# Designed miniproteins, single chains, continued (5): the designs that were tried, part 32

Each design is a single chain, and the fold is of that chain. pLDDT is the mean over its residues in the fold that is shown.

## One batch from the design tools (miniprotein)

Design m17158
Fold by ESMFold2-Fast:
Structure m17158 (fold): chain A 80 residues (1-80)
Amino acid sequence: SAQDALAEKIILSFQKSLSDVMEEAEANPSMSLEEVEQRIQQVYDEYTQQAKEQLDDSLYEQVVKRLDQMRDSFLDLARQ
């Protein structure tokens, strides 16, 4: 469905945005862990809001669960 395609696009876009934050952190050794964590959280907040606005309730819950898992994985990576 169009909603399923949109959900997949949101998840893939979110993953790319988190990868971009990690790439910026690697390129900028002056960036603190706190700044990296804050940027990850900002990306998370933006994409969860986008999902809430664009997806039906059941699909929103599934997408947010996936975004939560991905955010946690990237936070763990940042803390290495």
Scores: mean pLDDT 89

Design m17159
Fold by ESMFold2-Fast:
Structure m17159 (fold): chain A 78 residues (1-78)
Amino acid sequence: SLLEKGKEALEKGRYELAVAYFKAAIRQDPNNAEAYYLLGLAYKKLGREDEAISYFQKAIELDPNNEKAKKALEEVKK
């Protein structure tokens, strides 16, 4: 899946490639909270904290029970 390809890119430090895969996953399923969370992680790794915050917030809006996104948002805002 596009999410798995994005996760593999993220694990290998290919952050721009991970962003591309997660954006493609969102294009296929715009309500996929996990894809927004992972896109936020990729932007955090790129040092693009404002984008990371925005995508973590979107993940929480779509899935208020996404504890990973909530924790990631707290960590980025420090």
Scores: mean pLDDT 87

Design m17162
Fold by ESMFold2-Fast:
Structure m17162 (fold): chain A 71 residues (1-71)
Amino acid sequence: LDERIREVMERLRAAIAARAPRAEIDRLVEELARLVRERLRAERPELSEAEIEALAEAFRAHLLAQADAAL
């Protein structure tokens, strides 16, 4: 899972650097948010589904803000 997160992060960084269409960047960010939810479920069993969703949404919002600043 960590390797998959790294791979998608590298793809996102490459897409931003290449000035890829916003839709492509949005799809990569959404994929990362899904992977983060899976990682949180595996590594943080004390978290509720609502807490996992909130953390993943915060991460997604942060990535979108970073992409907007870079474009």
Scores: mean pLDDT 79

Design m17163
Fold by ESMFold2-Fast:
Structure m17163 (fold): chain A 83 residues (1-83)
Amino acid sequence: MEERRKENARRIVEYDTRLLGVTPDELRARIDAEMAELDKEIKELEEQYKKNPTSEIRSKIIALYVAKGILEAVRTILDLAEE
């Protein structure tokens, strides 16, 4: 079962890296950089939310956490393909 997940991850990474003309390491670096930016934005919004707890700020925080979760999932696929 683990092998099937690795094979699926390899196919996805091979397809995407061929289309983008980037290496898996370059894609990983871009994802890591984007996640670092999201972490900064989340931290700033959480500080704003403590001072002014509005539904709009809460929605933005949730949206950024969802985006981070998607990037973490893609990062996991890249790691599985490398195994």
Scores: mean pLDDT 76

Design m17164
Fold by ESMFold2-Fast:
Structure m17164 (fold): chain A 76 residues (1-76)
Amino acid sequence: GVAAAIASLSPTEQAVLEVLAEGPATVAELAERLGLSQSTVSRAVRALEARGLVRRDPRTGLVSFDAEGWAALEAA
């Protein structure tokens, strides 16, 4: 379920999801809000994308929750 997925995340990955809960953000905005490098945030976002938890819009660069991935975790 959702709780088990969140518990398996690194502290950086959890922090990214907390910011995204307030709305979609770019890697640059996430880095500024979290006080991290864009490289660190980009790695965390890629890990979250691989888990099906976030999506990036290729046109805007906005990162958001993957509603389909989260729905699958809620169903489990």
Scores: mean pLDDT 80

Design m17165
Fold by ESMFold2-Fast:
Parts: C-alpha cells; sequence; structure tokens
Structure m17165 (fold): chain A 85 residues (1-85)
C-alpha cells in the first residue's frame, strides 16, 4: 500500500520541516534551517521517484534518497546544537 506509506512519510516530513523552522528561529540560523528543509524536500522527492521505479533503477533512487536523508539529518543536528546553545 504505497499511497498510505507515502502519505505517512509526507506528514512526517512536514512535521520535520516545521520543527526545523522553529529551531532556525530560536538559533537565529534561518539560512541553515532553509537548507535543511530543502534537503528534506529533496529526500521526499527522491523517495517518491523510487516508488515508481523497479529493479536497479529503484535501488539507485533509494540510495539517493538515503543520502539526502543523511544530509538533512546532519544539518538538522547542527541546527539543534546551535539552538541548544
Amino acid sequence: MREELLEQLRRQVEGAKEQTRELGEKAGEEELAEEAIRELEEFLRAYEEALRLEGEAREEALRRAEEEAREAERLMRELAEKAAA
């Protein structure tokens, strides 16, 4: 049930984007927050693309989504550390 999982993922990404905006405001790092939000959007786009593909192409799209997710996590972690300071 790809639609149900994708809808859940979209909701989770929207929640993460909102939390990232709040952290950016608290830390005074709005540009960093915008960069993290952009990576979250790229992750979702790559994941949605992967769900439409099969075989090796799907595996490559999933690897790209994973890489973008790691970038978003790294940026969000940096932002959270700045907000906590």
Scores: mean pLDDT 81

Design m17166
Fold by ESMFold2-Fast:
Structure m17166 (fold): chain A 56 residues (1-56)
Amino acid sequence: SEEEKIKAAEDYFLKGLSPLEIAKKYNISVDEAIKLINEGRKLLAERGRKKREEMK
């Protein structure tokens, strides 16, 4: 889900978890964890941009 992608990105960027640790946490492969982190990062960036547009 989108929430899992965002949570994985937060665990990586805010909590400093490695892709291996995230893979273990979600019971997925390291490659899948990297994909999840990247997709979550893109979602966070898009939400931040939309919020800035609303605030202008």
Scores: mean pLDDT 75

Design m17167
Fold by ESMFold2-Fast:
Structure m17167 (fold): chain A 73 residues (1-73)
Amino acid sequence: SDLARQAQQKIQQVKAIGEKMGIKVSFSDGPILSLEQAKKDIVEEAKKKGDLETAKEAEQLADEAIDLIKQMS
């Protein structure tokens, strides 16, 4: 579906940011909880490094992915 494709693209972007920050994104806890955890971990690491732009980008992408997943329910 169109929403699923959009959600997957944003999930892949969050994973790519996580990999750049040295964080592995896992979906074992379900997609919404896993995205919330990834968002928290990435934002905390980015802020520790003073990379506020990466923190903002990860937050936005994760929130948008969660919104799309909720729309598919």
Scores: mean pLDDT 83

Design m17168
Fold by ESMFold2-Fast:
Structure m17168 (fold): chain A 78 residues (1-78)
Amino acid sequence: SLSDAAARANSGDLAVLEELLRDADPRVRKIAVESLGLLSFGEVRPELVALLERALGDADPEVRARAAEVLAQLRKME
């Protein structure tokens, strides 16, 4: 369920977030992108950026747009 996906995403576990980015439901993948963004605001880590860059190639245009927005915000913090 989306509630289960949100709870898993809020764990901050990168392996869990990578799994959610592979989910068949684009709403689940979008939740993963949001959580990656939140984790990145404390410290921009290469592993977080790599997962966000994967989301730029997502099949769903909303997932791609959100990943692009998060990456643009992180680049302004550099």
Scores: mean pLDDT 79

Design m17169
Fold by ESMFold2-Fast:
Structure m17169 (fold): chain A 62 residues (1-62)
Amino acid sequence: SKVEKAIEKIKANAKKVGKELEEKLGVPLTVEVKKIDDNTLKVTTRYGDLVIESLLDVSEFV
């Protein structure tokens, strides 16, 4: 499904960006993805003490 492909792309990108940030700044970046519905994902990004929650439309990955 489009949702599954979107989740896979988000996790792959987070792994790459997280590795670069940890190597440069010494702080790991963690990304959690939760399915809200068939068109909406909730992405929670944690970086040190910073927590950012965003809603992502799966149609952006068409």
Scores: mean pLDDT 77

Design m17170
Fold by ESMFold2-Fast:
Structure m17170 (fold): chain A 83 residues (1-83)
Amino acid sequence: MPRAVVTVELRLKPGTGEEAAELAREKAASADRVEVEVEGERMTVTITAETEERALAAAGAVINALIEAGLIEDILDVRVEVR
């Protein structure tokens, strides 16, 4: 079956990388796969799910949690791919 992949690229507030990565993993735990990469102030979250709706829901939960925690400086990109 085709799977949906949502990639979220974020700019974090300085010094928040560890906290942001842990929160992203926690909030995306319901997805089939979640990968979090942190390079300085940039964080990339890659979420894989059976449907675009499920992948986007997980991505939305991650983004909302990070905004609520005050960890995001900017949202750089959100991409959706079906494989």
Scores: mean pLDDT 82

Design m17171
Fold by ESMFold2-Fast:
Structure m17171 (fold): chain A 82 residues (1-82)
Amino acid sequence: DAVAVLRELAARLRALAEERGNPLARYAAGFAEGLADALEAGVLTPEEAADALESLAAMLEALGDPESAALLREAAARVRAL
């Protein structure tokens, strides 16, 4: 279930944000929740969600957050495998 993968990602990113005070991880958590809501509403496909996660991951890595980027890429791969 792609929605469940995105909700799990959001929870992991929130935990990372709280543990390390990382505002990019907090932003990414909100982004993942938004993708999950869009998937549930039927206005986004799993492939589009995975593409959005990969795009954000590249941006976060460029901004110096490779750990959040890795979590986003892992989630994108899981969504694509469904």
Scores: mean pLDDT 87

Design m17172
Fold by ESMFold2-Fast:
Structure m17172 (fold): chain A 76 residues (1-76)
Amino acid sequence: STHEENVRIYERNLEKYPLYAPAWYLLGVALFKLKKYEEALEAFEKALRIAEQTGDEELIAKVKEQIEKVKKAMGE
């Protein structure tokens, strides 16, 4: 699958299950691969908020790691 196809799949999943944090995380990863940095950060922020509410420590760590990578790619 292409990164563009993955974005479409995850966006459809999130229309049905907007609180499924792993799908926001995967959407962020796919957007980052497409160099859509602002959109990737928005998806990761949504994943982070939901993971923090549910206490998903593993996902919190994964999302924070990806946010750092995106910011570094943006020159931050």
Scores: mean pLDDT 88

Design m17173
Fold by ESMFold2-Fast:
Structure m17173 (fold): chain A 95 residues (1-95)
Amino acid sequence: GSIDPEVLDAEVDIALAEIMVAIVKNTLEKKGDTLSDEEIDDGIKMANKAIELATRALERARSLGDERLAQGAEQVINDAKEVIDKLNELKKKRE
């Protein structure tokens, strides 16, 4: 059968959110405590954008009854929240 456009839109949002979270995680892993305040703030902003995209995909997945797609979106939201927490901990150490 043809791909459902609503499923495709949700898959694209999840994939983009995963890439955004992966960029933030990779930067954190490479630089750790040497991250600048600007890089920390940019990372939090990017991770929050990933949560927005994944939340939209989650709402769509739930409307479609697609449990696999919903689980994928939830995983990205959880991963993004984890990196935000780590970045906020670094920020608190400097303030």
Scores: mean pLDDT 87

Design m17174
Fold by ESMFold2-Fast:
Structure m17174 (fold): chain A 61 residues (1-61)
Amino acid sequence: SHMERMIDALAQMLVETAEANALSDAQFEALARAATDYYVSKGLLTEEQAEEAIRKALALR
C-alpha cells in the first residue's frame, strides 16, 4: 500500500541519516523517536504506524 511504502521510505531515510552522520545506537534511537513523533504531531502517521517505522528502522540498522 502507499502507507507501507511511506513507512519503509521513512525507515530507510532514518538509517541513511544515521550512517551519514556516524550516529551511535542511542543517537539513532533518539532520532527515530523524534522524527516519528514529529510526523504523528503533523497527522502524517498514527502512533501505531510510528512504532512500525521505528521497528523497521532498528531492524535495517
Scores: mean pLDDT 85

Design m17175
Fold by ESMFold2-Fast:
Structure m17175 (fold): chain A 69 residues (1-69)
Amino acid sequence: SLTPAELGRLGAEAVDRVTQLAKAGNIDEAKREAERFAERVLQSGAVDESTARVIRRTFLEKAEAAAKA
């Protein structure tokens, strides 16, 4: 299972990747990365389904904001 430290590291990497893809105009790939991260975290048992949904939503919002900047 993912430790809090592993979750933090993977989350930071995922946010960076999603943001970079969105800024480059690859919004569909950014959204896929956000969904993939939320699914991985849920499957690991580190978070419940409601928390995974919040993570997915937050990442998608960051991607959309980055694409507009």
Scores: mean pLDDT 80

Design m17176
Fold by ESMFold2-Fast:
Order: structure tokens, then C-alpha cells, then sequence
Structure m17176 (fold): chain A 65 residues (1-65)
């Protein structure tokens, strides 16, 4: 749906911003930034399907880092 597409687009923006922060962070802060990203995605998701799609996008971003 259009709402699902908008939610996933917003999640991709949050993931991109988090990945930029992680790239600049020291190792101790990286784990905490990943936790914060997870919380933000959970709060944004309105369904398990949306959360699952967001987690796939986050995993793809981490694999490319």
C-alpha cells in the first residue's frame, strides 16, 4: 500500500543516517547506535511485515559497510 511504501522510504532514510553515524563512530559507540536504529525502526513500524522489510534493508546496509 502507499502507507507501507512511505513507511519503508522513511525507514531507509533512518538507516542511511545511522550508517553515516556508525561509519564515524568508535567501536564502543557503534553497538549503541545499532540499538538506537532498532528502536527507531520498531517505533516507525505499524505491522510485523513492515518491521521485517525494514530489518532486511538494515541488514543490506550493514553488509555493504
Amino acid sequence: SASDEKTLEEAKKLIEEAMKQIAKANPKDRAWLLVELGIKLHNLATSFDQLSAMQVEAAKALAKA
Scores: mean pLDDT 82

Design m17177
Fold by ESMFold2-Fast:
Structure m17177 (fold): chain A 81 residues (1-81)
Amino acid sequence: EVEELEKKAEEFRKKADIYEDAIKNPTLRKKLQSEAEKLLKEDPEIGKKYLDDVKNAGGTAVIYRKKAEEYEKRAEELRKS
C-alpha cells in the first residue's frame, strides 16, 4: 500500500537527518556511539552494524537519504495509478 511506502520513506528520512546532524554535532555523535556500544553488549550483530553506521555517519546519511527518496518515488508512482 502507498501508506506503507510513505511510512518507510519517513523512517529513512528521520534516520538520514539524525546521521547528518551527527556529522555537525560532536555531542550527538558521541551519544549515538555510546548507544551503539551498549547495544553491542546486548546484541553483538545489531550493535556492530549500528556502531559502523555511526563511525561512517556521512556515508550512512547518504544511503538513508537515497532510500527515503526511492520509497517516496514509489509511493508517488502508485498514487498516479
Scores: mean pLDDT 81

Design m17178
Fold by ESMFold2-Fast:
Structure m17178 (fold): chain A 74 residues (1-74)
Amino acid sequence: LDEVVEEVLKWLKDNGITEKTPKEKIALAAAYYVMVVLELDEQTAREVLRKVGEILGIPDEVIDKALEKVREQL
């Protein structure tokens, strides 16, 4: 779990996402990466995204909405 969280944070930085980026945009990018690129199960993806949110100061509700939006397309 922790290694996947570090991978997501690294990917976000490498793609130009910073703390100045809107929280909703960060959440959507992270949700896309874990669900579509890494193909994580819903439970694991949610845990990873919540940890990323804790680190980046993104509320759980924003994380949940981003996850739901990406999941609907799968």
Scores: mean pLDDT 80

Design m17179
Fold by ESMFold2-Fast:
Structure m17179 (fold): chain A 61 residues (1-61)
Amino acid sequence: DKERALALLAEANRAAAAGDVDSARRLYGEALRLAAQSDEAAQALGDATGESPQRIRENAA
């Protein structure tokens, strides 16, 4: 679910910008969980964050 993972990342970044660190961590964790189950989501999060897709999957596992 590439689109869902990117949407969750965008919401996490928005929460972080607003100073809501707890919501940012939760939303980013949800995005990482999707990346653990989808290579396309891992690739999308890697592209958006500058991390390799492999490292995104490792952090999610």
Scores: mean pLDDT 74

Design m17180
Fold by ESMFold2-Fast:
Structure m17180 (fold): chain A 83 residues (1-83)
Amino acid sequence: EPLEKALEYARKAAELSKDPDLAEAIVGTTERAVEAIKNGDKVEAAKYSTALGLLSVAAEIFGDTEAAEAMRKALEYLKKAAE
């Protein structure tokens, strides 16, 4: 359930983004984080969760506030799933 919610919010963030490269990076990064969590790979999970966090900061700086907020929600669910 938390991993499905993480993907849902990542896809919402991608839809809200005006940059297609950023949209692709958001979804791809979240999918890799989800895969790592499912496989119990804590290092890969931390790596891709951190990358998604950095993408959310970039989105905020470039004025994609709604996309950034959706990415933060995806991160909350990734964290919950990794517990």
Scores: mean pLDDT 85

Design m17181
Fold by ESMFold2-Fast:
Structure m17181 (fold): chain A 55 residues (1-55)
Amino acid sequence: SKELEEYRELLEKVRATLAAWDAAGVPLPADHRAQMEAFIAYLEKKVKELEEKEK
């Protein structure tokens, strides 16, 4: 579905951003890292829910 594709794309972008920051050695404030990790977990849950609805 379009929703599943959009959530997958967003999840990949967020993961890529965090990985790029880690590779560049950018020190993230603890609250920002926690927020990003929580958002990734939220997106992973949404992707899983949508996948389960389709299969």
Scores: mean pLDDT 81

Design m17182
Fold by ESMFold2-Fast:
Order: sequence, then structure tokens, then C-alpha cells
Structure m17182 (fold): chain A 72 residues (1-72)
Amino acid sequence: MSKEEKLKEAKEALKKGEEALKAGKLEEAEKYYEKAFELAKEVGDEELAKKALENLIEIGVKFLVEAVDKVT
């Protein structure tokens, strides 16, 4: 893929991750954000990579909250 195509795919993956997160699909959201992060790093878009990473951290927090509810 061209660099422009990878950047476009990274942005689409970030958007799909946000949609999955809003739908409560944490594992699906994580996969999209991971894809966005990898593609953004490959293209050199540091702002997009940082945004994807911040969203991955937020998902991690949500997984921890769900784990606490189930461990009782």
C-alpha cells in the first residue's frame, strides 16, 4: 500500500475503534486501535499514533473495571 493509503486506513481504523468502544465492544475496539497505532507509526504520524495509544490505555482501564466486577 502507498503511504497515503496506509494513513487513510489508520484514520479509518481509529474511527472504527471509537465506534466499537461506544458500542461496548472492548476487544473489537482494542484491535482497531492497535491497527491504527501500528499504521500511524509506519507512516510517521506521531499525533495519530499518540491518539490511538491514549485510546488503548482507556480500553485497558475499562477491562480492569470489568475484571473487578467479576472477581467478587
Scores: mean pLDDT 78

Design m17184
Fold by ESMFold2-Fast:
Structure m17184 (fold): chain A 99 residues (1-99)
Amino acid sequence: SVEEILEKALEKIKEVLKEYLANPEMLPFVAARKLSEIFLEAVEELRKAGLSPEEIKAALEELRERAKKLIDELLPPKNAKAFKAHLDQVVAEAKALLA
């Protein structure tokens, strides 16, 4: 189901956040790359589930909002702002594949 795909992706995002908390010196591109891989996998799984491009975009937005809540909950404000910027870029790149 769509919910199972989003929950799986969110769990993977949570693991990236835990890694970032353990190593705050992690290069920005490494965090962005891990997020990109998670979102691209989610796009592929949603496509396989038979969703239209517009439905996939809506699901990615829902995933982004859930991820932002986790980021704000787990990271200090300065780190949360930076991580949310990586998230926004990754979501934009994933949505571009659905043109």
Scores: mean pLDDT 82

Design m17185
Fold by ESMFold2-Fast:
Structure m17185 (fold): chain A 114 residues (1-114)
Amino acid sequence: AEAEIRELIARMRELMAQLRAAIAAGDWEAALFHAAEINALASELLDLVERHPSISPELIAEVVALTREAIALLDEAIAAAEAAGDAETAARLRRLRDDLEAILAQLEALLKER
């Protein structure tokens, strides 16, 4: 479980780097694709933490911190899409951000339970 979580953390960091590159390139199709993949990985991380009460609080805290970083990156993507005049992309990214905030709230609740 912990080894799997560490692998998913590494994959999420790589997807965040790809999302940053897509934002810089103005490639909104790629940005939406990578943002959706980040949400899928965050959901998988939440499921693993919920199913394995033996996961260390330190590792849960790392997942919480990474999820906060992903939300901040989606906020940057939303602002960039709005600045580019792509209201549809901004709205779709905002939905993904809201889903990620719900995942963060659940992860933070689990961390408080230790």
Scores: mean pLDDT 89

Design m17186
Fold by ESMFold2-Fast:
Structure m17186 (fold): chain A 65 residues (1-65)
Amino acid sequence: ELEKEFEERAKELNKKLLEKIKKAEEEAKKMKPEEQQKLVKETVGEALREIGDLIDEELAKRKAL
């Protein structure tokens, strides 16, 4: 059931990432354009890293089997 576990984790991560991006955009509206771009870049970068970590962890588990 690794597939089911991964699917559930991916769904939960997607939800969190979308909420994080939305929150960052809302905060960015209160900032100057330069600061807004920086915040969005940082938030998107964190999101991509979390997705990468999830994929790497799943691949490592599959290799260990």
Scores: mean pLDDT 76

Design m17187
Fold by ESMFold2-Fast:
Structure m17187 (fold): chain A 57 residues (1-57)
Amino acid sequence: MELDAESAVRRAEELLRLAEEDPEEARRWLEENPLRLTEVSPEAGDLLARIGRLLEG
């Protein structure tokens, strides 16, 4: 998957929705597919931080 800044933000938004609906599935997906979105976009990094907080609850 080619990740430009826009694609990274969109990917993070999709993962945020998954984390809100099914946090166990989101955690499993992230474990299998580690994402380095923070290196591409600060906005995607902020979304990943929010996902991390949701997965802790």
Scores: mean pLDDT 70

Design m17188
Fold by ESMFold2-Fast:
Structure m17188 (fold): chain A 74 residues (1-74)
Amino acid sequence: SAAGRELLEKPARLAEEAEEALRRGRPEEAKRLAEEGLRLLEEIEPGLGPQELPLYEEQKERLRRVLEEAERRL
């Protein structure tokens, strides 16, 4: 649905910003952004339809990967 797609836009942006923070050597910022993104994904998950789940899983994996890498560098 359009509404479900819109809900995934902010997590996608947070994933991009978190990945960029890691690239710039800013693991504390990357961790904060990844944690925000994961929290937001958890909040919106009950409102998502089956067609949105692949994007949801992709964003969740991106954010988890950033969080793990940031924590390794802190």
Scores: mean pLDDT 85

Design m17189
Fold by ESMFold2-Fast:
Structure m17189 (fold): chain A 78 residues (1-78)
Amino acid sequence: MIDPKLVEATLYYMLGVLYERDGDYEKAIEWYEKAAELAKGVDPKFAATMYTNGSISARKAGDVEKAEELTKKARELE
């Protein structure tokens, strides 16, 4: 059975995807970070993917500093 935290993290991931689709990259980053924080203790690979998605959204928003921060967090979980 999947961990309940991973279910919640997946819902946060879906919110991130929806905001990214609508061009709201700042909110997309927030939901991807929340998903990563919930998942990192139980599924580090999923958490790393969430940080990577957040980094991509940050680059689309022009926030290079945030993109680099999230890329480093993703690498720490690999």
Scores: mean pLDDT 85

Design m17190
Fold by ESMFold2-Fast:
Structure m17190 (fold): chain A 57 residues (1-57)
Amino acid sequence: MSEEELREQVERLLEEVRETGNEEALRRAEDLAVLAAALGYDEVVALGSAGFKELGL
């Protein structure tokens, strides 16, 4: 999975969480952020971290 694909998926899931409050979408976003960290995709990790802070996490 590419860095761009992971970024797009994390962005989409965070938007879904903001719109619907879907806890499963939040868990998926967290899992993808962990995967991005393991792969060295620092930009995706930063995106996830910022999104989680905005959501109060």
Scores: mean pLDDT 81

Design m17191
Fold by ESMFold2-Fast:
Structure m17191 (fold): chain A 71 residues (1-71)
Amino acid sequence: TREQAEAYREQGDEAFAQGRYLEAVEHYLQAARLYYELGDYESAGEALGRAGEALEQGGFEGRELPPLSLD
């Protein structure tokens, strides 16, 4: 649901603020997946952007990301 997607985004924001960048990426990707399933492509794009910021801050270049499930 949208509420669940927003909860994941908030968890990502909290993890990011605490310097837990890998956890932030994981939460933002879950939020993006749920927004995408809801047809909210704008919010999905915003969540993916935040995940990108967390990757840059954490230095995760070339590391494997959690998979996005669209099924």
Scores: mean pLDDT 74

Design m17192
Fold by ESMFold2-Fast:
Structure m17192 (fold): chain A 55 residues (1-55)
Amino acid sequence: VEEKIEELGKRLAEKNGVSEEEAREFVEALVKDVSEETGASEEDILDRALKALDE
C-alpha cells in the first residue's frame, strides 16, 4: 500500500506541478477519506487512481 501511495504521489506531483511530498500527503488523506466513506479498501482506491493516470 505504501509503495502505491508513493507511486501515485509521484505521478500526481509530476502531472500537477506540486512537490512529491505534498502530493503524497494529499493521496494519503484522500485514500483514507474515500475508504472510510465508501467502504472500499485503500488498495482498490489506489489501483483505480493509478489506472486513471494511465490516460
Scores: mean pLDDT 76

Design m17193
Fold by ESMFold2-Fast:
Structure m17193 (fold): chain A 112 residues (1-112)
Amino acid sequence: SPLTRALAERTLGVLEGLIADLDARAATASPAARAVLAELREKLEAIRDWLRANFDTVSVEEILEAVREAIELLEEAAARLEALGDHETAAWLRGQAEFLRQYLRVLEELAA
C-alpha cells in the first residue's frame, strides 16, 4: 500500500542515518569500542539491506519488528560498551534506542 511504502522509506532513512552516525562515532572510538560498534553496524546494515530487498512487499508488522530488532541491538551494544567502561558511547547508544522507541510509537499510531 502507499502507506506501507511511505513507512518503509522513512524507516530506511532512519536506519541509514543511524549507520552514518555510528561511522562518525567509531572514527574516534577506542579499538575495543570500535569492534562493538562495527558488529552493531553490520547487524543494522543487514536490517537495512533486508528492508531494501523487500521494499515493495514488506508489511507494516515487519517494519515494526525491524525497528524493535534495531532497538534490541542498540541496547545490547550499549551494555557491552558499559562493561568495557565506555559509559559515554553506551549513553549515546541508549539515546539512539530511546529515539527509535519514540519513532516506533509514531509508526504504531500510523498503522492503527
Scores: mean pLDDT 89

Design m17194
Fold by ESMFold2-Fast:
Structure m17194 (fold): chain A 74 residues (1-74)
Amino acid sequence: SEEERVRRQSLLNRITNLAQVDPEEAAKLAAEAGLDPETVYRIAKSAALNAGLPPEEAEKLAEETKKKAEELKK
């Protein structure tokens, strides 16, 4: 369980960092990892805001990333 927890945290960190530069790739990684679209949305939005994007643009990128994750997850 500890190993699973550490791997999950590492994965979330990778997705968060990736979302700042490539939301589409972040969505693919998150979907492959089995993360729900809502979690992907939250990660992408936070990453975009931290990267200095305006709230409106961050929201659009987060929604698009969520949609891509939903499509990949089926």
Scores: mean pLDDT 74

